# Designs tried in a protein design run: designed miniproteins, single chains, continued (2). Part 80

Each design is a single chain, and the fold is of that chain. pLDDT is the mean over its residues in the fold that is shown.

## One batch from the design tools (miniprotein)

Design m6765
Fold by ESMFold2-Fast:
Structure m6765 (fold): chain A 74 residues (1-74)
Amino acid sequence: AEAEAEKIRRAAEGAIAAAEQLAADGHTEAAKQVLRKGREDIERFLAESPSKDPRVRETAEEAIRRLEEKEAEL
């Protein structure tokens, strides 16, 4: 549960950091694509995961929200 939540959190943070770097370099479309891929990866992880732990779900929902908010800022 915690390990899965940590993996989701790190994936979201990595995608945001990569997107911010790409946007700073003028690659806004690539930045948006990185954020979309991050969201898709989290959704796929949840779909394939045998765990239905509420904490994992809540962490994923929070991560997806952060990725969507960052995409909207670009």
Scores: mean pLDDT 80

Design m6766
Fold by ESMFold2-Fast:
Structure m6766 (fold): chain A 98 residues (1-98)
Amino acid sequence: MGAIKAAKIALDKNDPIGEEALGIAVMMKALSLSGEVTDKSLEEASKIVSKETGLPYEKVLKAGKSVPKSYTDPGIGAARQTAIMLRAMSLTLSDGGS
């Protein structure tokens, strides 16, 4: 997913968008597992995303809980994911690709 790739790029650069991208990935995983974003579904999704990314569970969970639940709205989520992808591309062109 674009959010996970963006999260890895931004986290490597210590960019604030990295935690937001990670949180969106966790929130989307929570929705796929339970159909709703709750503390329990975020905890379960964070275990899976932690294993997939190799990041500490507490860091992944904190990122997931930091993302506004309004991002589960398709319009808001899509717009924010697009912005994150554009920023990740900018980071790779400026630092990762230079």
Scores: mean pLDDT 71

Design m6767
Fold by ESMFold2-Fast:
Structure m6767 (fold): chain A 73 residues (1-73)
Amino acid sequence: REPSPREEAALLALQRAAKEAIDYLTNVEGLSDEEALTRVAQAMAAVGPELLDKAVAGEITPEEARQRLLDAV
């Protein structure tokens, strides 16, 4: 199974958001890598599936999915 272009865009947007959140939490907030990973993992578990589904369905853009994930961290 190959993901659709929209599914790929949504997955990449969420992946970029997760990386950006980790970088922010470690470099700006001073959290350890483990603490940053835990916080981002919790946000992904809470909102990730819904954001992916909405982005794949075209209800939100990949960029909005990224922003909503960042807001959840």
Scores: mean pLDDT 80

Design m6768
Fold by ESMFold2-Fast:
Parts: C-alpha cells; structure tokens; sequence
Structure m6768 (fold): chain A 94 residues (1-94)
C-alpha cells in the first residue's frame, strides 16, 4: 500500500521523488541529515499479492528494511498477509 498524502517532513530540507513504472511505484526521500527513504510497491502475479518494500538508510550506515505483503480480499479490500522488519548493512546480503 502506498500513501502519497502522508510522509515525514521537517524543515524545507527534504527532496521527494515519485516514479511510476507499470505496476511499480517508487518513492525516494532524502534530507541533509544524511537519512534517505526508498519505497517500492510491486504486484506479484504468481501469488496475486502486492509487495511493499521500505528501505531507510540510517546515519550510521545501516539500512532498516520493512517488507509488507498485501492481498485483495473478496470484498476488494487490501489485507495484510505478512510483515517483516530487519536491519542490514552493505556487507550483509539481503
């Protein structure tokens, strides 16, 4: 699920970029405090599920990754199937 109307903002020192390519929506947000946020939503046709991946780069060089899997239920609503959250570094493969 992607929410364009709600994002963390502080002073006017943030840059946000939205890119839409087919069934993939990418949001990139960066700031002068050396944090960045990258979000990708894509549709997995084999599972009939939507996968949201949110990656936040921390100032210490680690990455916080949030992955959510959603499906459309029989009423046409998005239902959360799974969620995982973990911290990784460039030296640790995802």
Amino acid sequence: MVQYGERPVSAGEHTATFTIEGNEVTLSLSSDDATSVHSVLYYDAQRDEYVLTLIVKNSDGTYQVLEQTWRVDDDGRLELVSRREYTTTPDDPV
Scores: mean pLDDT 61

Design m6769
Fold by ESMFold2-Fast:
Order: structure tokens, then C-alpha cells, then sequence
Structure m6769 (fold): chain A 88 residues (1-88)
């Protein structure tokens, strides 16, 4: 469980940073960080963090393509809800 827990924490940190970058219009940097978080979570079996990363990545890519701010609002809400469930 140690490697999974560490991977989950690190993936969450990367996801949080990616959403913050996306809110600043830095979509390419945000996408790269979210992909890194997804790969890290997948490698170590952090299935919940991987699911969050998959959803956030899709929403940031949608925002980059469409310019729809609702996609970013959805991504931020998903991260906030995940952190709240973890007691953070």
C-alpha cells in the first residue's frame, strides 16, 4: 500500500497544479501535468486518482479546444470533491 499511497498523493498534487495552470490559460502545461499524474496513478494502481486524472485531462482538453469555461469549472469541482472526501 505504501507505493500506491505515495503515488496517489503525488498524482493529486500534479492534478491540483494542472487545474491551477489551466485557470491561468496555460493549457499545454496543464495537460502535460495531468498526463503525468494519470501515468503515475496507473503505474502504481492508484485507481481513484487515475479516474480523477482521466476526467480532469478530458475537461482541460475540452476547454483548450472549445474555450468553454464550464469544462474548467467541472474540473475544479471534481478536484474539490475528491479532496473533501479525503478529509483535505
Amino acid sequence: MEEVDRAEEKALELIRKSVELAKQGKFDEAIELTRKARELAEKYGASEAKGLADQVLKLIEEMKQTGNPEALEKAEKLVDEYLKLRGE
Scores: mean pLDDT 81

Design m6770
Fold by ESMFold2-Fast:
Structure m6770 (fold): chain A 55 residues (1-55)
Amino acid sequence: MSSLMALFNKAREEYKKDGKGAYEKYAKNIGTDGSQTGMSALAVAKTKIELEEKK
């Protein structure tokens, strides 16, 4: 994707709204190699949220 920044920002918003549920939805695609970019975006979002909580 040429617009990874938009994807990462969207994944962060989705993760904040749905919490860990969003991560679980993408995790189901790992075995199929179907949502690799989504998983990468969610991993970034998760890390950002964890860093914010840690400060």
Scores: mean pLDDT 59

Design m6771
Fold by ESMFold2-Fast:
Structure m6771 (fold): chain A 100 residues (1-100)
Amino acid sequence: SKRKEAEELVAEVRETLEANPAAREAWQARQAAVSAAFAELEAAAPDDIEAKLRFVAEVLGIPLELLEQLLADPDNFELEDEALLLAARHVKEEVDAILA
């Protein structure tokens, strides 16, 4: 199951960050910076839906087309599971980069 694989990756990332306080602090600072950048985008271009979707897709590490498909068909759990797995892999890659 892609959802189960995603959940296992998220649990592994959580354990890694709990074991490494410096990496956890760096990750939290990154998440705060991402939130601030999105707020600035919303303030500068409130009606630019495509720019906001591109930002979210890039932050999550998923293709824009997949995000657009999920918004068009929110009950498609197969696409949701695919997006969750890709997002979990992206988070692991970013955390691994902090630890390198």
Scores: mean pLDDT 86

Design m6772
Fold by ESMFold2-Fast:
Structure m6772 (fold): chain A 68 residues (1-68)
Amino acid sequence: MKIEYKVITDTAESVEEARQRAIEKAKELGYKAFLIGEDPETKTVEVLALSQEALDAIRANTAEVRAA
């Protein structure tokens, strides 16, 4: 199975601004943005950008990710 994703890391003068920029970049690529991590100390944000097909593929193949 092929899963197409992109990790977007961004920094700015504030974590909030970095978050907005990272999400906008994912949106411009036509992907869904999922926040992986935020670091207020370094003002760094990491976003996982996934296509809808990649999301569906991950859900189909990750039976163990289900909440009990």
Scores: mean pLDDT 68

Design m6773
Fold by ESMFold2-Fast:
Structure m6773 (fold): chain A 55 residues (1-55)
Amino acid sequence: SAAAAVASIEKSLKIARDSVEKYIARNPEQTDVARASLAALEKNLAARKAEIEAA
């Protein structure tokens, strides 16, 4: 179902956010690069979610 696909995307995003925050905590000098990478992933997943909701 579309709802299950969206839930899967949201779960993946939570895991990615947690991983990035842990990485930043250990590597604060990489904060800008790590957050930029996360923002790119969030944009990609938001586009995927929109595609599922539009279908």
Scores: mean pLDDT 84

Design m6774
Fold by ESMFold2-Fast:
Structure m6774 (fold): chain A 59 residues (1-59)
Amino acid sequence: AAAKEAAKGAAENNLTKMSSGVQAVLQEGGDPFKVAQGAVRAIATRDAELGMKLMNDAL
């Protein structure tokens, strides 16, 4: 849920949604560096599913 929201926000260039989702993933103990990589990939490719997978791998 949190990783999906962060990735979708990143892919849509919705900074508020991305920030909220990233905070939730970090609260669950996600590695900040891997979460950042997932967000960057989602922004660059506009692929929320790819970003979500990378962020889930950070947990």
Scores: mean pLDDT 67

Design m6775
Fold by ESMFold2-Fast:
Structure m6775 (fold): chain A 79 residues (1-79)
Amino acid sequence: LQDQILAILEASGGKGLSQSQLSKLVGASQPAVTAALQALIKEGKVALLDGEYILTSDQPSAVAVTVGQELLRLADQLE
C-alpha cells in the first residue's frame, strides 16, 4: 500500500493529492490510506501541505542541491 501511494505521488510530479484522491487512485479504503500516509510522514517520505500530501524525496530542497554541487566541486579538486 505505501509503495502504491509513493508511486502515485511520484507520477503526479510533485502535485499535492488529497487523502480521498489517493484512496480512489490506489483502490483502498480511506482508513487504510490514512494509516499508510501517517507512516510515510513519520518516515519523512511524504509531507502534508494545506490538506494535500506531497513527496518530499521528489522535491529537492536547496540544501540537497547545494550538497550535490559541493560534491562535484570536490571531485574537480581531486582531478
Scores: mean pLDDT 66

Design m6776
Fold by ESMFold2-Fast:
Structure m6776 (fold): chain A 78 residues (1-78)
Amino acid sequence: MEELIKKAKEKIRELFRKNNDFPGRDEVLEEVFRAIDELPEEYKERFAKKVLKAKDLREAMDIIGEEVDKALEKEGRV
C-alpha cells in the first residue's frame, strides 16, 4: 500500500513539474497530497493504480477529483 501511494505521489509531482509554471503550484500540490492522504484506506490502492496509468496531468487531476468526490459522497460528509 505505502509503496503504491508513494509511486502515485511521485508521478503526480513529476507531472506538475513538467506541466505547471504558475504561482501557487506548490500550494496546489500540497492540497492534492492532503486529499490523497485523507482518502479511506480501501480507496487508496485503487486510486494509486489509476494514477500510475494516467497519461498526463489532466488525466491525473481528473482521477484525483473523481476518487475524492466518490469517497466524500459514500461517507455522507459534505
Scores: mean pLDDT 70

Design m6777
Fold by ESMFold2-Fast:
Structure m6777 (fold): chain A 98 residues (1-98)
Amino acid sequence: GKVLVEPLPEGMTSQEFAAELGREIRERMREEARRHLRRARELLERDPDDPAALARAKEELRKAALIEGVLALSDIDAIRTAEEALAAIEEAEARLAA
């Protein structure tokens, strides 16, 4: 496999580079979780009375929960209405913003 090994940035120690890389990975994971929450919201806003849209929104919430742990999977499984799903999205968005 072709692994691209880039040199360390000038003036940065390997420890400082590892810390920066860790921060970048964490922020990227948070952004991916936010993207899943946005998709869930869009599904519910487009088709609020469609049970298939609710099911897809719950799948997007599970993906966000697996990335950042912003919601318990059991709480997502308990969601039965679009209003409950929207409340869960708002809670997860608030946790990611903190």
Scores: mean pLDDT 79

Design m6778
Fold by ESMFold2-Fast:
Structure m6778 (fold): chain A 103 residues (1-103)
Amino acid sequence: HMSPEELIEKAKKALEEGKYDEAIQYATEAMRLNPDDKEVRKLLAEALLKKDPNNVGAYIEMARIALEEGKYDEAIKYAEKALQVDPSNPEAQKLLEEAKKRK
């Protein structure tokens, strides 16, 4: 089987080459092997957004990761993007409020 490190490398290369479905496949496999890896979660969310810029779940995941990393301005940006697509999304609203309070 491919190692998580090899899967991450292949996902990053696929993303750089515009092969978004391939990037999603490799990132999903890496996440299955290590679901708590923030790098893998971020890579998957980035690949999903490259394929579909209206993916609310991917924006929410990026905002959540940014909060976990203490990147409050980035968390605000992604939460606002999620709310542009779905203005009533309660998770995106909560993430936006939390990021603003911690800023």
Scores: mean pLDDT 86

Design m6779
Fold by ESMFold2-Fast:
Structure m6779 (fold): chain A 100 residues (1-100)
Amino acid sequence: SDEALQAVRDAVVAFLDEVSKLLPSEEAQRILSRFDVEVAHLLTLAREGRLSFAELVAGVRAAARRATDELIKLFPEKAAELRALLDRLEGELTRIEAAA
């Protein structure tokens, strides 16, 4: 549904905003931009009926985990906070999927 797709986008935007506040660096922004582009592609495929909603959510989770792992390698002192933000996004995605 359009509402479920919008909810996924809103959850991703909140994650991007919180990570950007935690890591105000150009290198972090490049990683987040690649993640945002990947999520935009997944949302487009879902709108076209080329991905199920479950496949969309799985793809967003995988992309977020990869981005978080890259950020932790660059900012190991922020690993706990980055994992907490990832856990929050994954929890929100679980709630959205259950409501869809």
Scores: mean pLDDT 91

Design m6780
Fold by ESMFold2-Fast:
Parts: C-alpha cells; sequence; structure tokens
Structure m6780 (fold): chain A 87 residues (1-87)
C-alpha cells in the first residue's frame, strides 16, 4: 500500500540520518536497532535486515560528507556489512 511504502521510506531515511548524527559506535548501533525494530513491524525479517543495512550504509556516507569522526563512519559501515550478512 502507499501508506506502508511511505512509512518504510520515512524509516529508511530517518534511520540513515540518526546513524549519520551518531556521536560514537554505541549510538550508531542504537540508531540501527531502533530502525530495525520499526521495520520488523512492516516487512519480513530478511527485508528488515536488508533495509537497515542500506540505512546504515547511507548514514555512513552522510557522516563522511559532514566530516564526522572516522570511527563513527567505520562503525556504521561495519554494522551495514554485518546486517547484510544476517539477511
Amino acid sequence: SAERAREIHRLLFGTAQEVADAKDAAEVRAAAERGLARLRELVDEEEALRLTATAARFGAGIAELDGADPAVVEAARELARRLREEA
């Protein structure tokens, strides 16, 4: 449905922004965990993991462009890789 698609898009981009705004690896993980939990309400497990991995990867790109701490960028990319492996 259009409503479900809009909610998925909001969660995807919202999670990416929360990951980008994270101050450390723990906040990156917390942001991704919140996004994953919300996506699990809308899609199946495999798709929720894939979408959260995509959000974390996109968030890492935003953080890098914003000149964030390299440790945050690295944590977000590593988390995206692990989430993709779980899917």
Scores: mean pLDDT 88

Design m6781
Fold by ESMFold2-Fast:
Structure m6781 (fold): chain A 86 residues (1-86)
Amino acid sequence: LSELEKVAIEVATLILEIGRRNPEIPQSLIEKAAEYLRKIVRGEKLSEEELEELLEIAEFALSTLPEDDPLGQLLRELIEKLKELW
């Protein structure tokens, strides 16, 4: 796996973890993150459009969390890292 794919896995996994405890995140977005996670784990590359959608889902999830939430801080760091690698 490339560094970009590894970070995308971490982003998708963290979205799923946040979604499990936060009902403000729509189930449809959780299902999209899970779909992208499964694709990467199977060795399939995400398209540029799919990576953009994953980032949009991550940023939405981040917006639902308090500023001082530890998972929110980790997600913010991973979003920035993903943007730098892409």
Scores: mean pLDDT 85

Design m6782
Fold by ESMFold2-Fast:
Parts: structure tokens; sequence; C-alpha cells
Structure m6782 (fold): chain A 75 residues (1-75)
């Protein structure tokens, strides 16, 4: 439902803010969620972005999730 999506988007924004992610990355994550990417995949992509921001290497699974999110955000 739209109410469930809005709650997921709200929680995602809160978590991204806590991680210090730039707004551009938050917008990409939200668009991917709106375009039907599973919440779990979006959260893995968020972890990849947070790790890169800290100079840490994301796992292969987190990097794959980030690529899926970026691709879906364009659709």
Amino acid sequence: SMAELEEQKRRLRERARELGLPEEHVETLLRALENGVALETVLRAMRALAKRQRGEEPSAEESDALHEVVRAARA
C-alpha cells in the first residue's frame, strides 16, 4: 500500500541521515524503492554507500545491491 511505502521511505531517510549520507544518494535509494526494489536490497545498497564514505570496501553482495539500486532508480 502507499501507506506502507511512505513508512518505509521515512525509515530509510532516518537511517540514511544517521549514516551521514548525502541527499543525492538518499534520493537514489528512495527512487529504487519506489520502482519496486526490495527494501532489503535497498538497505544493503545503503550499507555499501556508508562503507565507501568511511573508506571501507563493501562486500560483493552490498556492491551488487548498490548496482541494482542505481539501475532501478533510472527506470
Scores: mean pLDDT 87

Design m6783
Fold by ESMFold2-Fast:
Structure m6783 (fold): chain A 96 residues (1-96)
Amino acid sequence: MEALKEIEEQVKKLEEEVEEWLNKVFPLRAGTFSSAEELLAEVEEQVEKFIKKAQDILEKAKELGALTKEIEEKLQKIIDKLQEFLEFLRKAVAET
């Protein structure tokens, strides 16, 4: 089914983008941003973009009848991971 392949490719691409971004933001945490507040603002913007992409993929998969449990679980894990990372960073910034 072409629709399923398209959705699976979109999920894989999003997983790769999220992993690359997380690897990029962690080593830059102390050096690239002049303040923890600047880092938090960039992370919030990027997290919102990734969550929106994941939600858009979920809705498209539902509309196309291509939503499998595996796709739903992978997209939900991406959303949960990003939300947990953002909440962790918000607490760290608030306590410093």
Scores: mean pLDDT 77

Design m6784
Fold by ESMFold2-Fast:
Structure m6784 (fold): chain A 108 residues (1-108)
Amino acid sequence: SNDDKLKKLEDELNQQQFLLRLAVQALEQWVESHFPTLSPEQQARVRQLLAQLKDAVDNQDYDTAIKVLGQLAQVLNTQRFNNAKEQFENLLNEAKSIQEQLNKVKAE
């Protein structure tokens, strides 16, 4: 039934949201360990972007979260961060796909 589909998608989105919050926490910890290598201006910008990323994830604004990750990659510009960014973008795209499916079922 549509109600069963709705519940399944809501559960999947909630699980994905939990994973995204863990990914934000892991990224914050990784960035803090690398802060001493950044200029004060870069540190301030990175902190601002991390706050925006966390807010976007918490608000389920996945398009904004993807954009902010791109901006973080421009500031940090390391292969290790780019690999982490790609994995995080995949989680965000999965969440966005579930959200789009949920909205479609609600419109039926």
Scores: mean pLDDT 84

Design m6785
Fold by ESMFold2-Fast:
Structure m6785 (fold): chain A 57 residues (1-57)
Amino acid sequence: SRAELLAAIEAHFEAVRRLAQLAGVEFATAEELLEKILAHGGDPATVVEVARALFPP
């Protein structure tokens, strides 16, 4: 669900933020980032997994 996707972005926010920065994507909130991913035909779950792989804690 959308709520689960948002929760996943929030749980891994630092990693997802770093990935977005590398991609040149700016955002103010996790919700705004989720909307941008969806607007570009991206899968938010895949974005979170890629971010976690590239930027582990």
Scores: mean pLDDT 80

Design m6786
Fold by ESMFold2-Fast:
Structure m6786 (fold): chain A 72 residues (1-72)
Amino acid sequence: LEEANAELQAAVDEMRETALKDPSAAQKALQKVQDLAQKVADRLGTEEARGAARNAIGLAQGIVDSVLAAAA
């Protein structure tokens, strides 16, 4: 679970960097975070892992929404 949390955090951080450098790539980067979070939740099969995955997806979506709003 600690390794999974670190993996999800790293993915969100990478997505944020991608979105800030190229807002047009933000949606594709968000999709990669969503795919990774689902794989992590499926791999661990715990309620805690599903919670961590949902939190990571929510944070990533918020970052993308914020970047796109700033670019508009």
Scores: mean pLDDT 78

Design m6787
Fold by ESMFold2-Fast:
Structure m6787 (fold): chain A 89 residues (1-89)
Amino acid sequence: NKELEEARELLDKAAEAARKGDGEKAKELIEKAAEYAIKAIEEGADPLEITNFVFYLLALSQEAELLGMEEVAETAREQALKVAKKAEE
């Protein structure tokens, strides 16, 4: 699934941005990744791959929390819930 591959690549970039201290870029990339993941769900992406993506967002949220990046952590949690809810519809 092209959309889900793009979502994962954006989330990898978001993780790197967070580790470099660029919280605004990390939030932007997380939101964009979630948009691609939702499009992937609408196109019939594998539920297991979507579940793995949600776990990646939750892991990124925990990492951001440990880095003191509260807004990035909150954004990742909000987007994880949004993607999970869409997948269960």
Scores: mean pLDDT 87

Design m6788
Fold by ESMFold2-Fast:
Structure m6788 (fold): chain A 75 residues (1-75)
Amino acid sequence: GAAAREALAQLEERFPQVQSELTPSQQRQAQAMRLALRLALAGASAEEIAARLVEEFGVPRELAERLARHVTALA
């Protein structure tokens, strides 16, 4: 059950250190992953997470659904 919290902590710890090395596109991808993990930890369904990734970050539906299932399994 700690895997999603560990993944989010690693992203939040490393993101400031590498932020200057990331392109705006890579920064947006990191933000999308952080949102997905935060929503999963808050108890959001895979369907809700996938919808948010499509709406806010333009992630393709199939990829968003796979990512949402992965992060909810970690929560």
Scores: mean pLDDT 75

Design m6789
Fold by ESMFold2-Fast:
Structure m6789 (fold): chain A 99 residues (1-99)
Amino acid sequence: MSDEQVLDEIVEDIERYLTENDEEALKRVEFYLRSLARYFAPLNPEVPQAVDRFIEALKEKNYEEALKALSELRKIVSGADPLFDRLLDRIEEILKKHL
């Protein structure tokens, strides 16, 4: 599976949660983002906390707070992983459509 296909699947799961309240889709997003956060955690302990804030904001349907958490996450990880940077960009675009 291509890296682009993985990004597409995560983005589609977020859209599915936002449009259909698909809790299983949110669980897949949560698992993926927390797995990435654990990878970065040894050097950036703020990453798991920012991911947790983002997921909780999504669960609360607080998209403005989710965008703030996403912005903080982006500041911490910017340039560390191009695929992660692109994932965060695509998530931001989706959330802005639902404000």
Scores: mean pLDDT 80

Design m6790
Fold by ESMFold2-Fast:
Structure m6790 (fold): chain A 96 residues (1-96)
Amino acid sequence: SEQYLQQALQYLSMSVTYLIQGNYDLAVQYARQARLYAQQVLNDPSASDQQKQDAQRIINISDILLSDPRDDNNRQQAIQDYRDLVSQRRQRLLSS
C-alpha cells in the first residue's frame, strides 16, 4: 500500500543521509527498515504495479547498502539510485 511505500522511502532517505555523513551503523539500521516496509508493499495484493516497482527499487538500493556500506562503488550506486527514484516519483506527481 502507499502507506508502507511512504514509510519505506522515509527510512531509505534516513539511511542515505547517514551514509553520506559516514554513520554506517545507522545507515544499515535504516536500510533494514526500508527493506522491511518495501517487502510489505510487494506482499500487498492491493498494491499497484507502480508501487511494487518502486518497492523493488527500494529493496535493491537497501541490498546494495546492506552488502557493504563502506564500499565506494556501493555508496555511489545507492545514492544515485535513491536520487533517481525520488526524482522519478516527483516527476510523476507533477505530471498527474
Scores: mean pLDDT 87

Design m6791
Fold by ESMFold2-Fast:
Order: structure tokens, then sequence, then C-alpha cells
Structure m6791 (fold): chain A 77 residues (1-77)
């Protein structure tokens, strides 16, 4: 359990660093990154809801979680 929580924490920290670097290197605003990540999360959630392939559903769920992590990271900046 602790290992899983540590991995989740590392993913959050990496997401924050990734968002910060993207803003610095591309000139994108936090709002633009949030909008893009929200759209990615919505698309992944639709795939998870409509797909009959369990592997694709799992991959889509993980993609949606990653996109939500980017939104949270951008909001903290």
Amino acid sequence: VETLLEEAEEVRRNAEELVRRAMEETGASAEEIIAGARRAAEAAERVAATSKDPELVEAARRAAEAARALVEAARRL
C-alpha cells in the first residue's frame, strides 16, 4: 500500500515538473494545459465507457488518471 502511494506521489510530482517545463519551453499558459488535459481525460473516459476490450478499457482509465494529474499539477502552479 505504501509503495503504491509513493508511486502515485511520484507521478504527481513528475506531472507538476512536466507542466512547469512545458509552460517554460513552449510558452503555453496553465489554462491552455488544463484545457488540453481535460479534453484528453474526457476522450479517455469515453473510450473506457464504450469499449468492449478490457485491455483498452484499462489503458483508457490510466490515461484519464494521468490527464487528471496534469490538470491538478497545472492548477497548483
Scores: mean pLDDT 74

Design m6792
Fold by ESMFold2-Fast:
Structure m6792 (fold): chain A 105 residues (1-105)
Amino acid sequence: MKRREEVLKRLDELIEQLKAGENVKEKTEEMLYLVRKAIAEGLLDGDELVALAERLYEIDTDESWALAGHLALEALRLGASPADARRAEEIIRRVTERLEAKVAA
C-alpha cells in the first residue's frame, strides 16, 4: 500500500537525520511515534523492526541505542523469525549493558 511505502521512506529519512546528529531528541521521538502508529496499523512486522533496530544500533549514540533497544523489544512482542529474534535479543543485551555502564560511571 502507498501508506506503507510513505512510512518506510520517512523512517529511512529519520535514520539519515539521526546519523547527521541534528535535532537528535526530536527526530528520535518522531521515529518512535511513527513506528508505534505503523505497528498499530499493521504496516510493520517484527523482522522489519529488527532491521530498523540494527540500523539504529550502528549509529552509536545513546539516543539511537535506546531507540534500537525499544524497537527490538517491540519486534519480539510482534513475533520475529528465530534468527531475527536472536539478533533482537543481542541488541537489547548490548543496549542494556551500555546504559547500565553510564549509570555506574
Scores: mean pLDDT 81

Design m6793
Fold by ESMFold2-Fast:
Structure m6793 (fold): chain A 73 residues (1-73)
Amino acid sequence: NPLLEEAKKELEKAKEAAEKGDVEAARRHTQHAQNVLDVARQFSSAFSEEEMKEIEELVKEAEEIYKKLAEQA
């Protein structure tokens, strides 16, 4: 699924930016991933049960990244 793959790539970029101390880039990539996941949830009827579970896991991952970034502010 292209939306899930894009969200995963953006979360990976967010983690890499956070590890480098680039808080602005990490927030931007996390926000992009959340926007993609929000679009995916709007079209949930087009997704399988397994894909919906993956969306939920990616959302939790984005929330954890935001939490860590807030601690660095």
Scores: mean pLDDT 80

Design m6794
Fold by ESMFold2-Fast:
Structure m6794 (fold): chain A 90 residues (1-90)
Amino acid sequence: SELIKELEELVKKIREAIRNKAPQEELLKLIEEALEVAAKLYNIPQEVLDQLKQDIRDYFAANPDRFYEAAEAIAETFERFVEHAKKEAE
C-alpha cells in the first residue's frame, strides 16, 4: 500500500532527525505528518487526530528535557503500526 510506504519513510525521517538532534519543531512536524498518514491508514476520526496532535505538542512543551526520549517512543509506536499494516496488507 502507498500509505504503508509513506508511513515507513516518515518513520525513517523521524529516526534520522533524532540521530541528528534536529530542532524540536522539525521533529514535531515529522511526527504530525506521520500521525496524519497513520490516521488515514487506520481510519482514525479527525477529532481524535486533532486531539492527539495537541496532546503531543502539550507534552513536549511541558517536558522539554524528555523530548528526544518521547520522540523515540513515538517512532517505536509508528514502527509497530507499519509492521501490523504490512501483515494485514498481505
Scores: mean pLDDT 84

Design m6795
Fold by ESMFold2-Fast:
Structure m6795 (fold): chain A 69 residues (1-69)
Amino acid sequence: KVEEVRRLAEEGKIDELRKYLKSPDPEVQAEAARALAERGAPLSDFAELMTSKDPRVQKAVGAAVAARL
């Protein structure tokens, strides 16, 4: 599924990438967050991930927030 997220990012499928932010797999959530950050998605898109306790998701969200600031 991580490979699927990367493919969607390459295709610019922003709406589909947002759906992966709700994935039960934290690795998939982290990859979706990175892809959306690279596409300039608004900080509000990451709000649901801000409550995550998974270190992979926290790192990805942190990088996304830094890229937006």
Scores: mean pLDDT 74

Design m6796
Fold by ESMFold2-Fast:
Structure m6796 (fold): chain A 81 residues (1-81)
Amino acid sequence: EEEVEKALNEISKKLQTAFDKYKDIPEEEKLNLAREFQKKVVEAFEKIPLDSEESRKKLLDEMNKIADETIKKIQELYEKL
């Protein structure tokens, strides 16, 4: 669990850094991105069993991918301002 906890902390830190950097994007867009992120994370938890080390690694990889996609969308929205 220590590796999972560390990875989740890194994902959280990465997302917080992106939101802090691109704080000027419209609040409505931030809420939409937050909802989309939450939906994708929930889907990942539902599809990937947490019954093995391999499955946990797969979940963390998927969550990191979702976070990276969210950050990219934040950047693209900021570039439109």
Scores: mean pLDDT 77

Design m6797
Fold by ESMFold2-Fast:
Structure m6797 (fold): chain A 66 residues (1-66)
Amino acid sequence: SEDEELQQRAERLKKRAEEIKEKSTHPLVQRAVDAVIKAIDVALKTKNRKLLDSAERLLQGLEEKL
């Protein structure tokens, strides 16, 4: 179902976010990752796929800077 797909995507993105937090001790990176995790939670609660897509792009940008 769409809800299960959204939940699985959110779980995968949260795992990627936690990996970024483990790779970088920089306070600004940690705050950015925490903001993305909050956005993922909001996207999941509101079923907002566009917000989840935005969170994924932000995580990709953070991964590329590491």
Scores: mean pLDDT 84

Design m6798
Fold by ESMFold2-Fast:
Structure m6798 (fold): chain A 75 residues (1-75)
Amino acid sequence: MREQARKKLIDAGDKASDLVAQGDPDKAIDLVKSVGEEVVKELKKAGDEEGAKEAEEYTKKMIETVKSLAKELES
């Protein structure tokens, strides 16, 4: 994955972690999804299909993690 793309995803993950800690998992999911979609689109335009796949997998994993944590907090 390209360094700029990786940095955007890491920054989004850090912000999402803060939102989850504040009790806003829905905002965390929205943020990660939006940034992930943007990064994947940029990588595909650059011809980095493998990097786009990595970014998509990273985004999906982060969303699943946030959803899992939200479910535990509601239980």
Scores: mean pLDDT 78

Design m6799
Fold by ESMFold2-Fast:
Structure m6799 (fold): chain A 59 residues (1-59)
Amino acid sequence: KKVDEYMKEFAKEISKLPKEKQPEVAREVESILHEAYAQGKLDEGYKKARELIEKARKE
């Protein structure tokens, strides 16, 4: 599934974040992608998840 491929991609990016941020960001990304997939808006979910990871990376 495309959602599974996105989860793998984001898992790699999340692993580059500080360890203390990883569990919270991983849960949020999973929630975003799961909800977007359920609504048929996976492209929007991908963009939102990517934005979340970029913000976490800068802080």
Scores: mean pLDDT 79

